# Designs tried in a protein design run: designed miniproteins, single chains, continued (4). Part 17

Each design is a single chain, and the fold is of that chain. pLDDT is the mean over its residues in the fold that is shown.

## One batch from the design tools (miniprotein)

Design m12555
Fold by ESMFold2-Fast:
Structure m12555 (fold): chain A 67 residues (1-67)
Amino acid sequence: MKKKEEEKEEEELRKRLETSGQLAFQQHLERNPDLSPEQQQQLRQQIQEAVERNLEVEKKRREEKKK
């Protein structure tokens, strides 16, 4: 069992996706400086959902590779 390695991989992947999400959010703000606070919050939620979705997809892909 490689539980320790799997947890490390998941944590690394999550950090990577979160960093990408932060950069995407910053880029969007730079392109759209007139975004309302409500629109910024909605965008942040969408990015967070995309990060979690991508994490789940990548985890499943890695699990299939290990089978």
Scores: mean pLDDT 75

Design m12556
Fold by ESMFold2-Fast:
Structure m12556 (fold): chain A 63 residues (1-63)
Amino acid sequence: MMERGELLAYLRFEFGLSAEQAEEAIKWLEENPNPTEEELKEMGKKLGLSVEQVKEIIKKYKE
């Protein structure tokens, strides 16, 4: 699994997230290890990302 600091940098630079958005995304991933499609859509809306981009973040987090 990628460490928190590395994941924060990855989210900010690869997906253009703000520090606040990246922190919220990491907290959500820590609290929701197996999110539903509806949870993926809602997180995507919050971050301005597609469901496919949110799924890519989850894959990277679980590496």
Scores: mean pLDDT 79

Design m12557
Fold by ESMFold2-Fast:
Structure m12557 (fold): chain A 77 residues (1-77)
Amino acid sequence: MEEELKEQLEKYREIVLADLDRLIEEARRKGDLERAAGIEEIRRRYEPLLEEAVEELDWEKFKETVGEIQRELAKLL
C-alpha cells in the first residue's frame, strides 16, 4: 500500500510539474516573459514542497500544495 501510494504521488508530482513547464513554454511563445518568470518562480518554490509530501506519503499535504500552486497561478492573470 505505501509503495503504491508513493508511485501515485510521484506520478501526480510529474504531471503537476509538466503542466507548469507547459504554461512556461506557452508564456514564452507569446512573448510574455514576465508571466513565464512568475510561473518559473512558482515551480521553483513549490517543487520542494511537492517532494516533501511524496517523501512523507502525505496525500493531504500534496493536495494542499497543488491548491496553493493553483491560487498563485491565478494571480499571474
Scores: mean pLDDT 84

Design m12558
Fold by ESMFold2-Fast:
Structure m12558 (fold): chain A 80 residues (1-80)
Amino acid sequence: VEKEAKKLLDEFKEEVEEVIKELPNMSKEQQEEVLALLEQKGQTLLDYLKKKKAPEKLINEAEKTLNELLKKLKEEIEKV
């Protein structure tokens, strides 16, 4: 479970970084839509770990990482 969680978090991080690079080519509406989609994907990832009965500590660490990545995306959207 821990290795799978790390892989999913790494994939989520890569997606966030790619979106950040593409932000200058997006309208404000598209930026808000992609943020909402990534927030939904993050929640789905957490729900998946909970369904697999991942340890609470791992779920909490994943939630913290997802929140930090989403915060970074929100800050980059504000700069554009």
Scores: mean pLDDT 82

Design m12559
Fold by ESMFold2-Fast:
Structure m12559 (fold): chain A 100 residues (1-100)
Amino acid sequence: SETEQLLAELEEELLRAYLMVAERAPVDEILGQLDRVLALLERVREATADDPEVVALLEETIGLVEEAKRAVEAGDYERALALLQEAGRRFGEAARLHAS
């Protein structure tokens, strides 16, 4: 389905964002990647709007990615990595619930 394709793309793009932060990529490139992740999260949230448990986890993931973006802007890469790890965990739970 389109939703399954979006979930797979989101997983890849979120991992890419994490690796870019871990490697200390240029700030503008990290912020662009985080904006791509946020755009995909919004599309998945819209596609799963009829599942309130999945939506709640996606909204938590969005909040964590937005906080990670602010951490990167502040130069706090350790905080950004921790926030992206938690975002990955919440997203993984959302994806598992959707697949059930």
Scores: mean pLDDT 89

Design m12560
Fold by ESMFold2-Fast:
Structure m12560 (fold): chain A 99 residues (1-99)
Amino acid sequence: AQHQADLEATIEALNLLQKGRDYLKEGKYEEAIKYFEKAVELLPGWPLARDLLAEAYEKVGKFDKAIEYYQWLLDGAYKYSPKVQAELKKRIEELEKKK
Protein backbone atom coordinates (compact mmCIF):
# COMPACT_ATOMS: atom_id res chain seq x y z
CA ALA A 1 0.00 0.00 0.00
CA GLN A 2 2.71 2.54 0.99
CA HIS A 3 4.83 1.86 -2.14
CA GLN A 4 1.79 2.33 -4.42
CA ALA A 5 0.77 5.58 -2.68
CA ASP A 6 4.38 6.89 -2.99
CA LEU A 7 4.42 6.00 -6.72
CA GLU A 8 1.09 7.80 -7.33
CA ALA A 9 2.38 10.90 -5.47
CA THR A 10 5.62 10.82 -7.52
CA ILE A 11 3.71 10.61 -10.85
CA GLU A 12 1.40 13.49 -9.82
CA ALA A 13 4.40 15.60 -8.67
CA LEU A 14 6.20 14.97 -12.00
CA ASN A 15 3.07 16.05 -13.93
CA LEU A 16 2.73 19.20 -11.78
CA LEU A 17 6.44 20.00 -12.28
CA GLN A 18 6.10 19.68 -16.08
CA LYS A 19 3.03 21.98 -16.15
CA GLY A 20 4.92 24.50 -13.97
CA ARG A 21 7.89 24.39 -16.38
CA ASP A 22 5.53 25.01 -19.32
CA TYR A 23 4.14 28.09 -17.52
CA LEU A 24 7.71 29.33 -16.81
CA LYS A 25 8.52 29.07 -20.56
CA GLU A 26 5.37 31.11 -21.33
CA GLY A 27 6.35 33.81 -18.76
CA LYS A 28 3.34 32.87 -16.57
CA TYR A 29 5.36 32.91 -13.36
CA GLU A 30 2.47 33.11 -10.83
CA GLU A 31 0.84 30.03 -12.44
CA ALA A 32 4.24 28.24 -12.44
CA ILE A 33 4.58 28.96 -8.68
CA LYS A 34 1.18 27.33 -7.95
CA TYR A 35 2.18 24.13 -9.77
CA PHE A 36 5.67 23.98 -8.20
CA GLU A 37 4.18 24.60 -4.69
CA LYS A 38 1.88 21.60 -5.19
CA ALA A 39 4.84 19.47 -6.36
CA VAL A 40 6.83 20.46 -3.23
CA GLU A 41 3.79 19.64 -1.03
CA LEU A 42 3.63 16.12 -2.55
CA LEU A 43 7.43 15.53 -2.40
CA PRO A 44 8.92 17.94 0.22
CA GLY A 45 12.44 16.50 -0.16
CA TRP A 46 12.59 16.86 -3.98
CA PRO A 47 15.49 19.27 -4.76
CA LEU A 48 14.49 19.89 -8.40
CA ALA A 49 10.96 21.03 -7.42
CA ARG A 50 12.35 23.47 -4.81
CA ASP A 51 14.99 24.78 -7.27
CA LEU A 52 12.29 25.51 -9.90
CA LEU A 53 10.02 27.09 -7.24
CA ALA A 54 12.94 29.37 -6.17
CA GLU A 55 13.51 30.34 -9.84
CA ALA A 56 9.80 31.20 -10.25
CA TYR A 57 9.82 33.34 -7.06
CA GLU A 58 12.93 35.12 -8.43
CA LYS A 59 11.08 35.87 -11.70
CA VAL A 60 8.16 37.55 -9.83
CA GLY A 61 10.54 39.60 -7.62
CA LYS A 62 9.90 37.61 -4.40
CA PHE A 63 13.62 37.52 -3.68
CA ASP A 64 13.29 36.62 0.04
CA LYS A 65 11.29 33.48 -0.87
CA ALA A 66 13.74 32.56 -3.65
CA ILE A 67 16.70 32.92 -1.23
CA GLU A 68 14.88 30.78 1.40
CA TYR A 69 14.55 27.83 -1.03
CA TYR A 70 18.08 28.24 -2.45
CA GLN A 71 19.46 28.26 1.12
CA TRP A 72 17.54 25.02 1.86
CA LEU A 73 19.20 23.43 -1.19
CA LEU A 74 22.70 24.56 -0.08
CA ASP A 75 22.20 23.26 3.48
CA GLY A 76 20.82 19.88 2.35
CA ALA A 77 20.56 18.46 -1.16
CA TYR A 78 23.50 20.38 -2.73
CA LYS A 79 25.73 20.50 0.40
CA TYR A 80 28.37 18.18 -1.15
CA SER A 81 28.28 19.54 -4.76
CA PRO A 82 31.04 22.24 -4.88
CA LYS A 83 30.18 23.59 -8.37
CA VAL A 84 26.42 23.78 -7.65
CA GLN A 85 27.18 25.35 -4.23
CA ALA A 86 29.37 28.06 -5.82
CA GLU A 87 26.71 28.86 -8.45
CA LEU A 88 23.89 28.98 -5.84
CA LYS A 89 25.91 31.15 -3.40
CA LYS A 90 26.61 33.64 -6.22
CA ARG A 91 22.88 33.68 -7.13
CA ILE A 92 21.90 34.33 -3.48
CA GLU A 93 24.42 37.24 -3.32
CA GLU A 94 22.91 38.74 -6.51
CA LEU A 95 19.34 38.41 -5.13
CA GLU A 96 20.35 39.99 -1.76
CA LYS A 97 21.56 43.07 -3.73
CA LYS A 98 18.10 43.38 -5.38
CA LYS A 99 16.30 43.61 -1.99
Scores: mean pLDDT 81

Design m12561
Fold by ESMFold2-Fast:
Structure m12561 (fold): chain A 61 residues (1-61)
Amino acid sequence: SEEERERSLATFREIVRTLSRAQQEAIARYLERQIAAIADPSSPEARLLRAALEVVREVLA
């Protein structure tokens, strides 16, 4: 559900904030590679990974 997705992303954001900048950058690179490897960019998996990457990028900004 949308509410479950929002709660999961909020929890992920809090976890990412506890990490070092180097770890945050490593996660961003990992997520970018995972997104690039997905055959269907419109899939729920691809959308979730892009949302997670956005969270990491916002923390790094």
Scores: mean pLDDT 85

Design m12562
Fold by ESMFold2-Fast:
Structure m12562 (fold): chain A 87 residues (1-87)
Amino acid sequence: MLTSTENPLPASELSNEEHVARLKEDIEALLKAGLISEEEAKALIELLEKNASASPLEKLRLVLEHLLTLPSLSEEEKEAIRRTLAL
């Protein structure tokens, strides 16, 4: 079951928007670290925006699945993402 007990986010209607903002920050961090390209970062942000009505977990899965298709990520990073998706 989804629990929000441990979430640092405010318990409000903005929880999904805040979660998307954090995912966008993570994507920007990956771009700044050189792990993904500007085009790949743009595609991930667009994917989140297309799925604005999806749950936070669905948005996370979509981002992680897209990251697995990126050539910029190492095999070790892709394996970590696959493990996260399998859970």
Scores: mean pLDDT 69

Design m12563
Fold by ESMFold2-Fast:
Structure m12563 (fold): chain A 89 residues (1-89)
Amino acid sequence: DEKEKKIKELEKEAEELKEKARELIMEEAEETVEAIGSAARIVAGEDVEKSREELDEELREAQELGEKAEEALKKAKELEEKAKKLKEE
């Protein structure tokens, strides 16, 4: 019973981390779309300096979100492996 409870807790934490990673990936996609918009403005010669600053910020935010998503997925995998090991015991 205690072992079963620990397995369920690990699996729940892994699922929550996967959901967080999905949300972060969606936010990364949104920042990438914003970056494309800023790049299009640069190509069009519209507010070039402001658009460059916005592009740099959007690309940095997208990278950070992607890194956080990768970390969350890695932690989820570790928790799933721990749960699997407990099931095998």
Scores: mean pLDDT 86

Design m12564
Fold by ESMFold2-Fast:
Structure m12564 (fold): chain A 80 residues (1-80)
Amino acid sequence: QQQQVQQLQQQLADAQGNYTIALAREKEHEDELARTRQEGESLDPEVREKRIAEHEKKLAESRALAQQYRDTAQNLQQQI
């Protein structure tokens, strides 16, 4: 049982670390998207739309990853 608890604690620490990194990346993509929208008036409409779509895709991926790590950490915490 003690080794099992230690294994779960390590997995929890890894999930929490990954969650923190994913949140930081999410914020970076949110900031990039906001900046692109604000500065986009000087861009060709096609270029602006492509950049917005790219940042929206990265933001969605970061949010999904953060949610996955959060759920994993919560499940592991309940098992400890």
Scores: mean pLDDT 79

Design m12565
Fold by ESMFold2-Fast:
Structure m12565 (fold): chain A 78 residues (1-78)
Amino acid sequence: SKEELFKQMIKVAKEVLKKVEEDLEKNPNDEDVRLKAMFLLLGVGATIYLLEKSGPEEFKEEVEELKKEYEKLLKKVK
């Protein structure tokens, strides 16, 4: 269902953000790690955009929390 798709998108985005945070904390000066993080964050950004435009109101708070974590990690990568 469409609802199950949005739940899966949120779950996957959270898992990707957690992995990015862990990788950046372990190897903050590794250019390959930083490049991979940038690539993964682009995908998460696109996912958040879709969730904000098409997601049900019941996921609004969870999407806002996801967006805050995304923006925090994006600042670490620049």
Scores: mean pLDDT 85

Design m12566
Fold by ESMFold2-Fast:
Structure m12566 (fold): chain A 100 residues (1-100)
Amino acid sequence: SEIVEKLKEVLELAEEAIRALRAGDVERALGLVERMKELLDEMIKKEKDPKLKKALEGLRNVATEAIELLRKGTPEGIRGALSLLATLAHELRVLIEELE
């Protein structure tokens, strides 16, 4: 499934962003989350199933919030972004399993 392969790509980016943040590389994490948002936006534009489209929009909104927190550059913002990305990675795994 093309959508499952794209969701797996978004999950890999989320896991890389989490590793980057744990290593203190905020700039790398920001770029990875921005790429996740771009892929989710492309998927949303092509998705015809209303339930799946809404799920993708939810994931995109979490990615957007993580970007805003990372751009603030505060320790609290970085911790918040890490928590959001961990939640997003979990939600992506659940969605992938439901679609397989």
Scores: mean pLDDT 90

Design m12567
Fold by ESMFold2-Fast:
Structure m12567 (fold): chain A 68 residues (1-68)
Amino acid sequence: RYALAVSEEEALAKLPELSPLEQKILLALITSGEPLSASTLAEALGQSQSAVSRALNRLERRGLVRRV
């Protein structure tokens, strides 16, 4: 599962720098307030689990999300 690694304010400030899928994932984590799995995000966003996992890896490399 993945959660925000930064404050909601910092996450929102980074949105313009992100791809559309990365933006949707980050917003989903903000609005849920709870850690989400790649499969849950894939179902919610109508994306493949592999696409979501790659986007989560990019967000983790940016320091915006963390594995929990």
Scores: mean pLDDT 82

Design m12568
Fold by ESMFold2-Fast:
Structure m12568 (fold): chain A 94 residues (1-94)
Amino acid sequence: SPEELFEEFERLVKEAYLRIAEVASPEEIPELLARFREIGALLRQAHEAIQAGDLETARRYLEQAVRLLEELGRRFGVDLSEIIERMRRLVEEL
């Protein structure tokens, strides 16, 4: 279901956060938290779209979240390639 795909997407976001947080310095934590607040807002908007049956809008918000995670992976030097690929598959199934 769209709800189950969204729950799995949320799990992948949490996994990405943990991997980045493990390598982030204390000085980088405020920026990391600000970026994950932006991702959280996109997830809330995607969830609201799913609840409304607007899967195209949900897909767009989730695609934006994926792009922000790719940027974070590059910025923090963390390989998120597997997580990003799994996320893209979930968005395509939505």
Scores: mean pLDDT 90

Design m12569
Fold by ESMFold2-Fast:
Structure m12569 (fold): chain A 73 residues (1-73)
Amino acid sequence: EELYRRLLEAARAFPDSLKAVAITLEAKKFIEKGVPMDEVVEAARRAAEDLGLDAEQIANTVKGIYEIIKKKK
């Protein structure tokens, strides 16, 4: 819930054209803090759905960022 709320608040601070980017950037911060991919992806998908955005595209972008960060270790 906390993660979902933070992603939603980040998106709401931006115009509609930038909401997806805002969710992705905020999600990256939580991934860097060590939050599991499953939790971050689910929270991002819920925030996107509530804002009428492409939830699948946002979820896939967050997964991609997670994989890159974890490979660097």
Scores: mean pLDDT 79

Design m12570
Fold by ESMFold2-Fast:
Structure m12570 (fold): chain A 86 residues (1-86)
Amino acid sequence: SSFTRELEAEAERLGIGPDDLTPEALRLMEELMKALIPKVVEGKENREENIRQLAAEAERLGLDDVLELLAEKLKVSVEEVRELGR
């Protein structure tokens, strides 16, 4: 999806590779994902798939703050967001 491509491009720009699971890389990924939440929530194309992918990746990385902010913006529970990511 365009969202996944944009997320991958920004991660590469920040120097975050698939093996770079350092605390610093995780903090940068959290901030990147939080910044993409408004675009994903307000987007019209592939909105449900983009939300699902963001939720799944945030859960995989243990970024609970991303899941909480996404739930707040969608006006649903964090549990509902976790279910969307499955």
Scores: mean pLDDT 75

Design m12571
Fold by ESMFold2-Fast:
Structure m12571 (fold): chain A 84 residues (1-84)
Amino acid sequence: LAAIVAADVAATSAAIANLSALSAATKAALTAAIDAAAADPALVLTAVALVSLIIAASAFASAAEVDALAAQALAALTALLEAA
């Protein structure tokens, strides 16, 4: 389980780093949220899924739309982390 979580976190962080549509601040915030979620396997799967949606959207959406989706994902992850 821990190895799978680490692999998912690493792959997701690499994908975030390669997104030209996201600001450096948004990339840092998403990476920090995933790292925080990594302590809870249930939360990390949700975090990876949310980031995957942002990555998919970046192929079709404007940079402003991608930033808005990233903000929504961060809000959702923060709520889940606070509830855990």
Scores: mean pLDDT 70

Design m12572
Fold by ESMFold2-Fast:
Structure m12572 (fold): chain A 78 residues (1-78)
Amino acid sequence: RPLSKEQEIARIIEDAVREAMREHPDLSPEEQKELAVERAIKRIKEKYPNITDEELERVKQNTEDAFDLFLKLEEIAK
């Protein structure tokens, strides 16, 4: 079943955030957030090589927002 571009980007962002937190629990939240952004942008550029700078800026913001939400949810779950 085909995902929309937006749904696929959202999945890439979520995976990047989860991986940064899971694989690098010894990094600070700021460092994990930066890693998540770098991974999301890299994967999205590979999937959509003609993506615009404006779209990449939205990806960065959405990745940071998703990271902040996941961090808050982890604190509540502990």
Scores: mean pLDDT 81

Design m12573
Fold by ESMFold2-Fast:
Structure m12573 (fold): chain A 71 residues (1-71)
Amino acid sequence: MFTVEDLKKLVPDITDEQAEMFVNAQKSLLRMGKSEEYANEVVLEAIRLYKERKKEGIDFSELLQEAFNKV
């Protein structure tokens, strides 16, 4: 599982609040019975989408939903 510090290292421009949203998404996926590997892949895909769309404004809930659907 990624920590807030891990996420800030992967995405230096991310806020603490945004990093906590990714951590909470991982915890939610695990509570839903998803594997740790699946939760990790969803967060990595969301980070990839964040990097691509950074300049167009970002809804983190939308990114997480898109990552969930793609993984």
Scores: mean pLDDT 77

Design m12574
Fold by ESMFold2-Fast:
Structure m12574 (fold): chain A 117 residues (1-117)
Amino acid sequence: MKEELEKIEKEIEEIEEIRREVEKALVEAIRRIDELIERGDAAGVAKVLEELAEKLEELGLPESAKLAREAAEEIRAETDPRKIVQRVTALALYTIGELEQRLLELKKKKEELEKEI
C-alpha cells in the first residue's frame, strides 16, 4: 500500500511537469499561429502544428501529436482564418483535457487508497 501510494504520487508529479511543458508549447504555438493567420499563411500554420506534433510526441502524447499532424494536413489548404482558429483551439482543448483526465484518475486512485487505511 505505501509503495503503491508513492508510485501514484510520483506519476502525478511527472504528469504535472508534462502538463506545464505542454501548456508552454501550446502558448508559443498559438502566438506564432496568430501572427501567421494575420499574414494569410496557412502553410506556415501547418508547419507550426507539425513542430508542435513533434514536441507532443517527445512529451509522451502520441494521440495529441497525431491530431496535430492531421490538423496540419487539413489546414494547409484552408483559407478561412476562423476554421484555422477552431482547429487549433480544438487541438489545444483536447491535449489539455487528456492530461487533466490522467491527473484526475491518479488523484482519485490516491484518495481511494488513503481511505482503505
Scores: mean pLDDT 80

Design m12575
Fold by ESMFold2-Fast:
Structure m12575 (fold): chain A 93 residues (1-93)
Amino acid sequence: SMEENIEKWKNMSPEEKAQRKAEIFKEILDEMKRLFEQGKTTKEEVIEALRELIERHSDDPLKQEILERIIAMLEKGVSMETLMRAIEEALYG
């Protein structure tokens, strides 16, 4: 449940929280790579795919916040390539 997910996240160590965020970013990066390989690089197509992920994970508030943040950047005109690079930096920089 959402409440259990919030409580679990609050009780995580800084290391565990970093690992959870890394898992979410890896999932998002994999989805963006899939879209890129399919030639689906328009703002509308990428936002639709990320909205689908939000709907599928309606009980994960952290994942929803990260996805909404990425959608907001796309809406501001940040390219998919720039976002993928930023996510890779967050995971491996």
Scores: mean pLDDT 78

Design m12576
Fold by ESMFold2-Fast:
Structure m12576 (fold): chain A 102 residues (1-102)
Amino acid sequence: DVEKYLEELEETVPAAKELIEEMAKNKLKASDIEEEAREIEKNKDGTPEAEKRLAAYRMVLSAAKKEGLEEKELTEEDKEKLIATLEEELERNKRLAEELLK
């Protein structure tokens, strides 16, 4: 379970970073992404691609909420903060998993 979770997290973080880059480029808010995530969930596509996309959306939404950026159009500085938050969460989860697997 822990190894699978880390593998999924390592795959999701790059997708979440790409989404953050797209949000900053298009001046999107986290609320816009929340609507997209809701539509993916509602459609119950069940494909691995849709599940990975939904996971990336949820990861970005969580990071935006943590940084207080939910209702704000992302700037370049906001993008850097969100990416740093995702990288910190990934590193923290890797450390926790390594401690549990010892």
Scores: mean pLDDT 76

Design m12577
Fold by ESMFold2-Fast:
Structure m12577 (fold): chain A 85 residues (1-85)
Amino acid sequence: AEVERRLAEAERLLEEGKRYFDMAIQYAKDGDFEKAEEYAKKGLELYQRAADVLPDPELRDKVLREGNRLVAQAYAEMRRAKLKA
């Protein structure tokens, strides 16, 4: 069904986006702020694309809130690393 195909596509995008966020956090901890910001941006773009393919407004909002939370986490790690440097 089309709904099942959209859910599978959203899951794929979320998995990819989460990997980018994990890499962003790692780059932030390593002091590579340029890569941390780049990867956090890519992660957010993937979460936004995942939300766009979901037909359920409540689920879309949940995905967008989670993406924003992960971006905030990456920036928090960048701030910590900058204070240490």
Scores: mean pLDDT 86

Design m12578
Fold by ESMFold2-Fast:
Structure m12578 (fold): chain A 69 residues (1-69)
Amino acid sequence: AMEQRIENAIAAARRLKAVGDTESAELAGRHAAYLYSKYIREKYKDMPEEEINKLIEEGRARVEAAVAA
């Protein structure tokens, strides 16, 4: 469910960017990054906070790259 929501948000951001709706694309991209952060925290809640934060930062970078492509 959460992974599908992240994929849907990335797809929405890419589609909005393709049609020139830059403002909505930015919002969709930020939403995808937020969902990813929430997903990692829930999935790996038993991990040290420092490691969770590292995974979140790496994942946010991947989401931003996916939206930019």
Scores: mean pLDDT 78

Design m12579
Fold by ESMFold2-Fast:
Structure m12579 (fold): chain A 82 residues (1-82)
Amino acid sequence: MLSPEQIYQAVLTQAELAEEEAEELYEEGDYEKAIELLQSTADGLRQAGEYLRSQGADDYADELDERARELEEKAEELAKEA
């Protein structure tokens, strides 16, 4: 079984890579795909945060919730510019 810290690190790394991919998609003109990727990544972070909170890892859960909010805000900004 993965520890809370290992789950936290893994999902943060995936979110970072997804954000970079979304930026590339946006630069290529694939605005809809970029926005959808950011939104789905934020949903994944929130789900991981709920799991970590259920395991008593509230600090890691709070960090994932904050990261999800940042990605949601970025998706909204990109949607306004598209």
Scores: mean pLDDT 85

Design m12580
Fold by ESMFold2-Fast:
Structure m12580 (fold): chain A 73 residues (1-73)
Amino acid sequence: ASHLAAAREYRQKGVDALLAGNLKEAADYFEKASQHYRAAAEASTDPQVAEHYRKLAEIYEKAAKALRDLAAG
């Protein structure tokens, strides 16, 4: 519950930052979202739900890295 809620909040903050052109801030939020999705996956007793959250964590981790690489110039 708490990890999934936090993941959703950080994902939204990341999207808002990205739309505002704040690449580094968006990357930081997507990394936090990824960490909370991983925690949600580990807390899940359903293998399909756990896999879904692991995939989301991977997506946002990759997005964070790409945005940091862009922000670094």
Scores: mean pLDDT 88

Design m12581
Fold by ESMFold2-Fast:
Structure m12581 (fold): chain A 81 residues (1-81)
Amino acid sequence: SIIDELEARLAEIEATLSPEQRAALRALFGRVREVIERGLSKEEMLREVSRLVTEAIERHPELEAQLRALMHHLVELLDRA
């Protein structure tokens, strides 16, 4: 599933992060998961997730590369579905 593939990618990223950064990333993932599970249109889902990711980057600029990589992976998964 999309959620399982995103969680696998998240686990790879988490292996290199501090405990505080891991907590922030997991909190974001929880919100992204909730958005995916709502059954929104692809366009609405992407807008909502993009907003969450942008907000997370503003709070944690050091995680920008990791957060953008997760967003890119989600877009690819949605395009395959």
Scores: mean pLDDT 80

Design m12582
Fold by ESMFold2-Fast:
Structure m12582 (fold): chain A 91 residues (1-91)
Amino acid sequence: MKVSAEGHPDGTVTVTIEGIDLPEERLLALVRSVTTGAQSVAEIRDGEKRTFTFQMPEPQRQVFRVTLYRIVDGVVEHVGDLPEATVDTSA
């Protein structure tokens, strides 16, 4: 799996997870800005691409962490972390 972050002229940042190859049909992905603490969560599925959008009205360097969870019988289990993605909207 590949994680990338991209800044946009409208003051948003998109974090994209692509090349999703899972041993399971689906996992839950939590994307968090280490800089601001903003979070977004979505289901990711094998063979799909998922994009998360964050508001960044102030140009700055942002670091995003992606944590993967599995849900089994209503229990949330931490299964892994993806490499951090970095974007600098001030550059």
Scores: mean pLDDT 77

Design m12583
Fold by ESMFold2-Fast:
Structure m12583 (fold): chain A 59 residues (1-59)
Amino acid sequence: SLEELFARAKAGDPEAARELGRYVAEQTPDADKELIYKALSKLVPPEVREALREGIEEA
C-alpha cells in the first residue's frame, strides 16, 4: 500500500501524493509537518508537491 502510493506519487499522481502525505503525517503525529513535507517533497516531482502538502496538513 505505502510502496504503491509512493511509486504513483513519484510518477506524478497528485491523488497518490496527497494520500502519501496524509498517511505519513498520521503515522508520525509528534513530528513537525513542515519537516515531513521537506523530507518527502524532494522524493516526488514538483507538480505533485502541493497535493503532498495538502495531505500532510489534512492529517
Scores: mean pLDDT 84

Design m12584
Fold by ESMFold2-Fast:
Structure m12584 (fold): chain A 69 residues (1-69)
Amino acid sequence: DKRGLELAKKSGAAVIADALGMPQEDIDAIIKAAEEGVPNPALARKLTDRLFEATQKVREEMLKKLKEE
């Protein structure tokens, strides 16, 4: 949506963080890191961990629905 497009203009990682429900503080930190061109390994790890957890939840929900159908 419009919010996703505005975030995408600043950082693709920020769009993913917003979609994963990460707090605004983390989204702002991702945008700042992208603008400054300085890698933030702690923030990258946090984003990766949240993405992995979200992927596992989606996978388990899909498998449950497939078994019920």
Scores: mean pLDDT 71

Design m12585
Fold by ESMFold2-Fast:
Structure m12585 (fold): chain A 83 residues (1-83)
Amino acid sequence: MSPDVQKLLEELKEKGEKLVKEVKELAKKDEKEARKLIEEFRKEMEELIEELSKIDEKFAKELEELAKKKIAEAEAALKETLE
C-alpha cells in the first residue's frame, strides 16, 4: 500500500475505536444519541468510500471492510450495554 493510504486506514481505525467507546458511554444515558453516532459514522464512511472508489478501487474496498467491522463493533457494544 502507498504510505498515504496506510495513514488514512490508521486514522479511520482510531476514529472507529473512538466511536465504540463513545457508544458504550452514551448507550445507558441516551440510547438515541448512541444510535445517531453509529448512523452518522456509517453515512460518513459510505460517502468517503464512494468518492475513493473513483480514485482507488482496492483502497475503497479495504476501507469498506474496516468500516463494516467498526460499525459492527459499535452496534455490538450498544446491544451489550443495553443488556
Scores: mean pLDDT 78

Design m12586
Fold by ESMFold2-Fast:
Structure m12586 (fold): chain A 87 residues (1-87)
Amino acid sequence: MEAEAKEIQERGREVARELEELKRELERLRSYLDPRMVDGLIAALDETIAELEEKSKDPEAMKEAVERGEGLADVARGAILGAKRAQ
C-alpha cells in the first residue's frame, strides 16, 4: 500500500526541516560552543539534509536517512541546551 512510502517521505521532509532549524540555532549560539564541534555538526546536518532529498525515491534508504537525521537532531539539541546553560 502507498501509505508507508508517503509517510516516510513526509517524515523525511519534517526531519529535514527540523535539521535546518537546529542548524540555524547552532549558528546563533556559535560563540558559546566549540567552533570545531559546531562546524562538524553543521556539516553532518547538511550531509543528512542532502541525503534526505536525494533518497526521496528509495524508501529503504530514506528510512535509514530519517533515522540518522533523528539521531543527529538529538545530538544538536543536546549541544544547544549545553550552550544555553553556559550563558
Scores: mean pLDDT 80

Design m12587
Fold by ESMFold2-Fast:
Structure m12587 (fold): chain A 60 residues (1-60)
Amino acid sequence: SMMELLEKKKIAEETIKKGKELLEQGQPVAAAVGYKEAIEVAEGFPELIKEAEEGLKKAL
């Protein structure tokens, strides 16, 4: 449903933000886990998947 899609988008965006914060704090392993979760949640949102994949690449 549309409401469930909007909720998934918000969760993905928030998870990506937390991943970025973890990278800035020097926690790449925790950031990588977060970005992997964001990729899963961001299914159907290609721009968010791309952002999470770029974050994951930096964390690895």
Scores: mean pLDDT 85

Design m12588
Fold by ESMFold2-Fast:
Structure m12588 (fold): chain A 100 residues (1-100)
Amino acid sequence: MLTDEQILNEILKDIDRLIEMAEKAGEESLVETLKKIKNEILQLYKDGVPLEDILERVIETARLLAEYAESKGLPDIVEAMRELIERYEKLLEQVRARRA
């Protein structure tokens, strides 16, 4: 039973972990992209975009970044992205259930 603010904070912490992984891998372009995504998510939340829409966008972005990481030979980042996608899909179902 997570609040919208708690879910947002989990997403932001997950992005920070991915940034650290990308920095350790020497993937400067991925670090920049993740920082932009973090700022976009924060702005969408402040603008009152529904958390369901934010989660859907995050899941789609994570899928694209997983494909990018796989093309770059970054298996740890690919695994982390896949785990995030699974967790966020479950969170999205929980958030949608609150509206029923």
Scores: mean pLDDT 84

Design m12589
Fold by ESMFold2-Fast:
Structure m12589 (fold): chain A 69 residues (1-69)
Amino acid sequence: GTVPLVAADGTVIEISAEAAERLKELAATSEESVLLELTDSSGKVHKFLVFSGRVVVETASGKLVLATL
């Protein structure tokens, strides 16, 4: 299944349940920033920055915005 990740700019990104679980784990446990790329349900690649308690995604315009799972 997929999980909707909602960015602060209103963008909805559907990622796999496994990817969503990994993002939540990294946000809860990472002592420093982690940069990773994830592919959404449409095949589009998105850049994520994960740090303690927070997930940030890069928009198509190149800006970084907070995202929620």
Scores: mean pLDDT 80

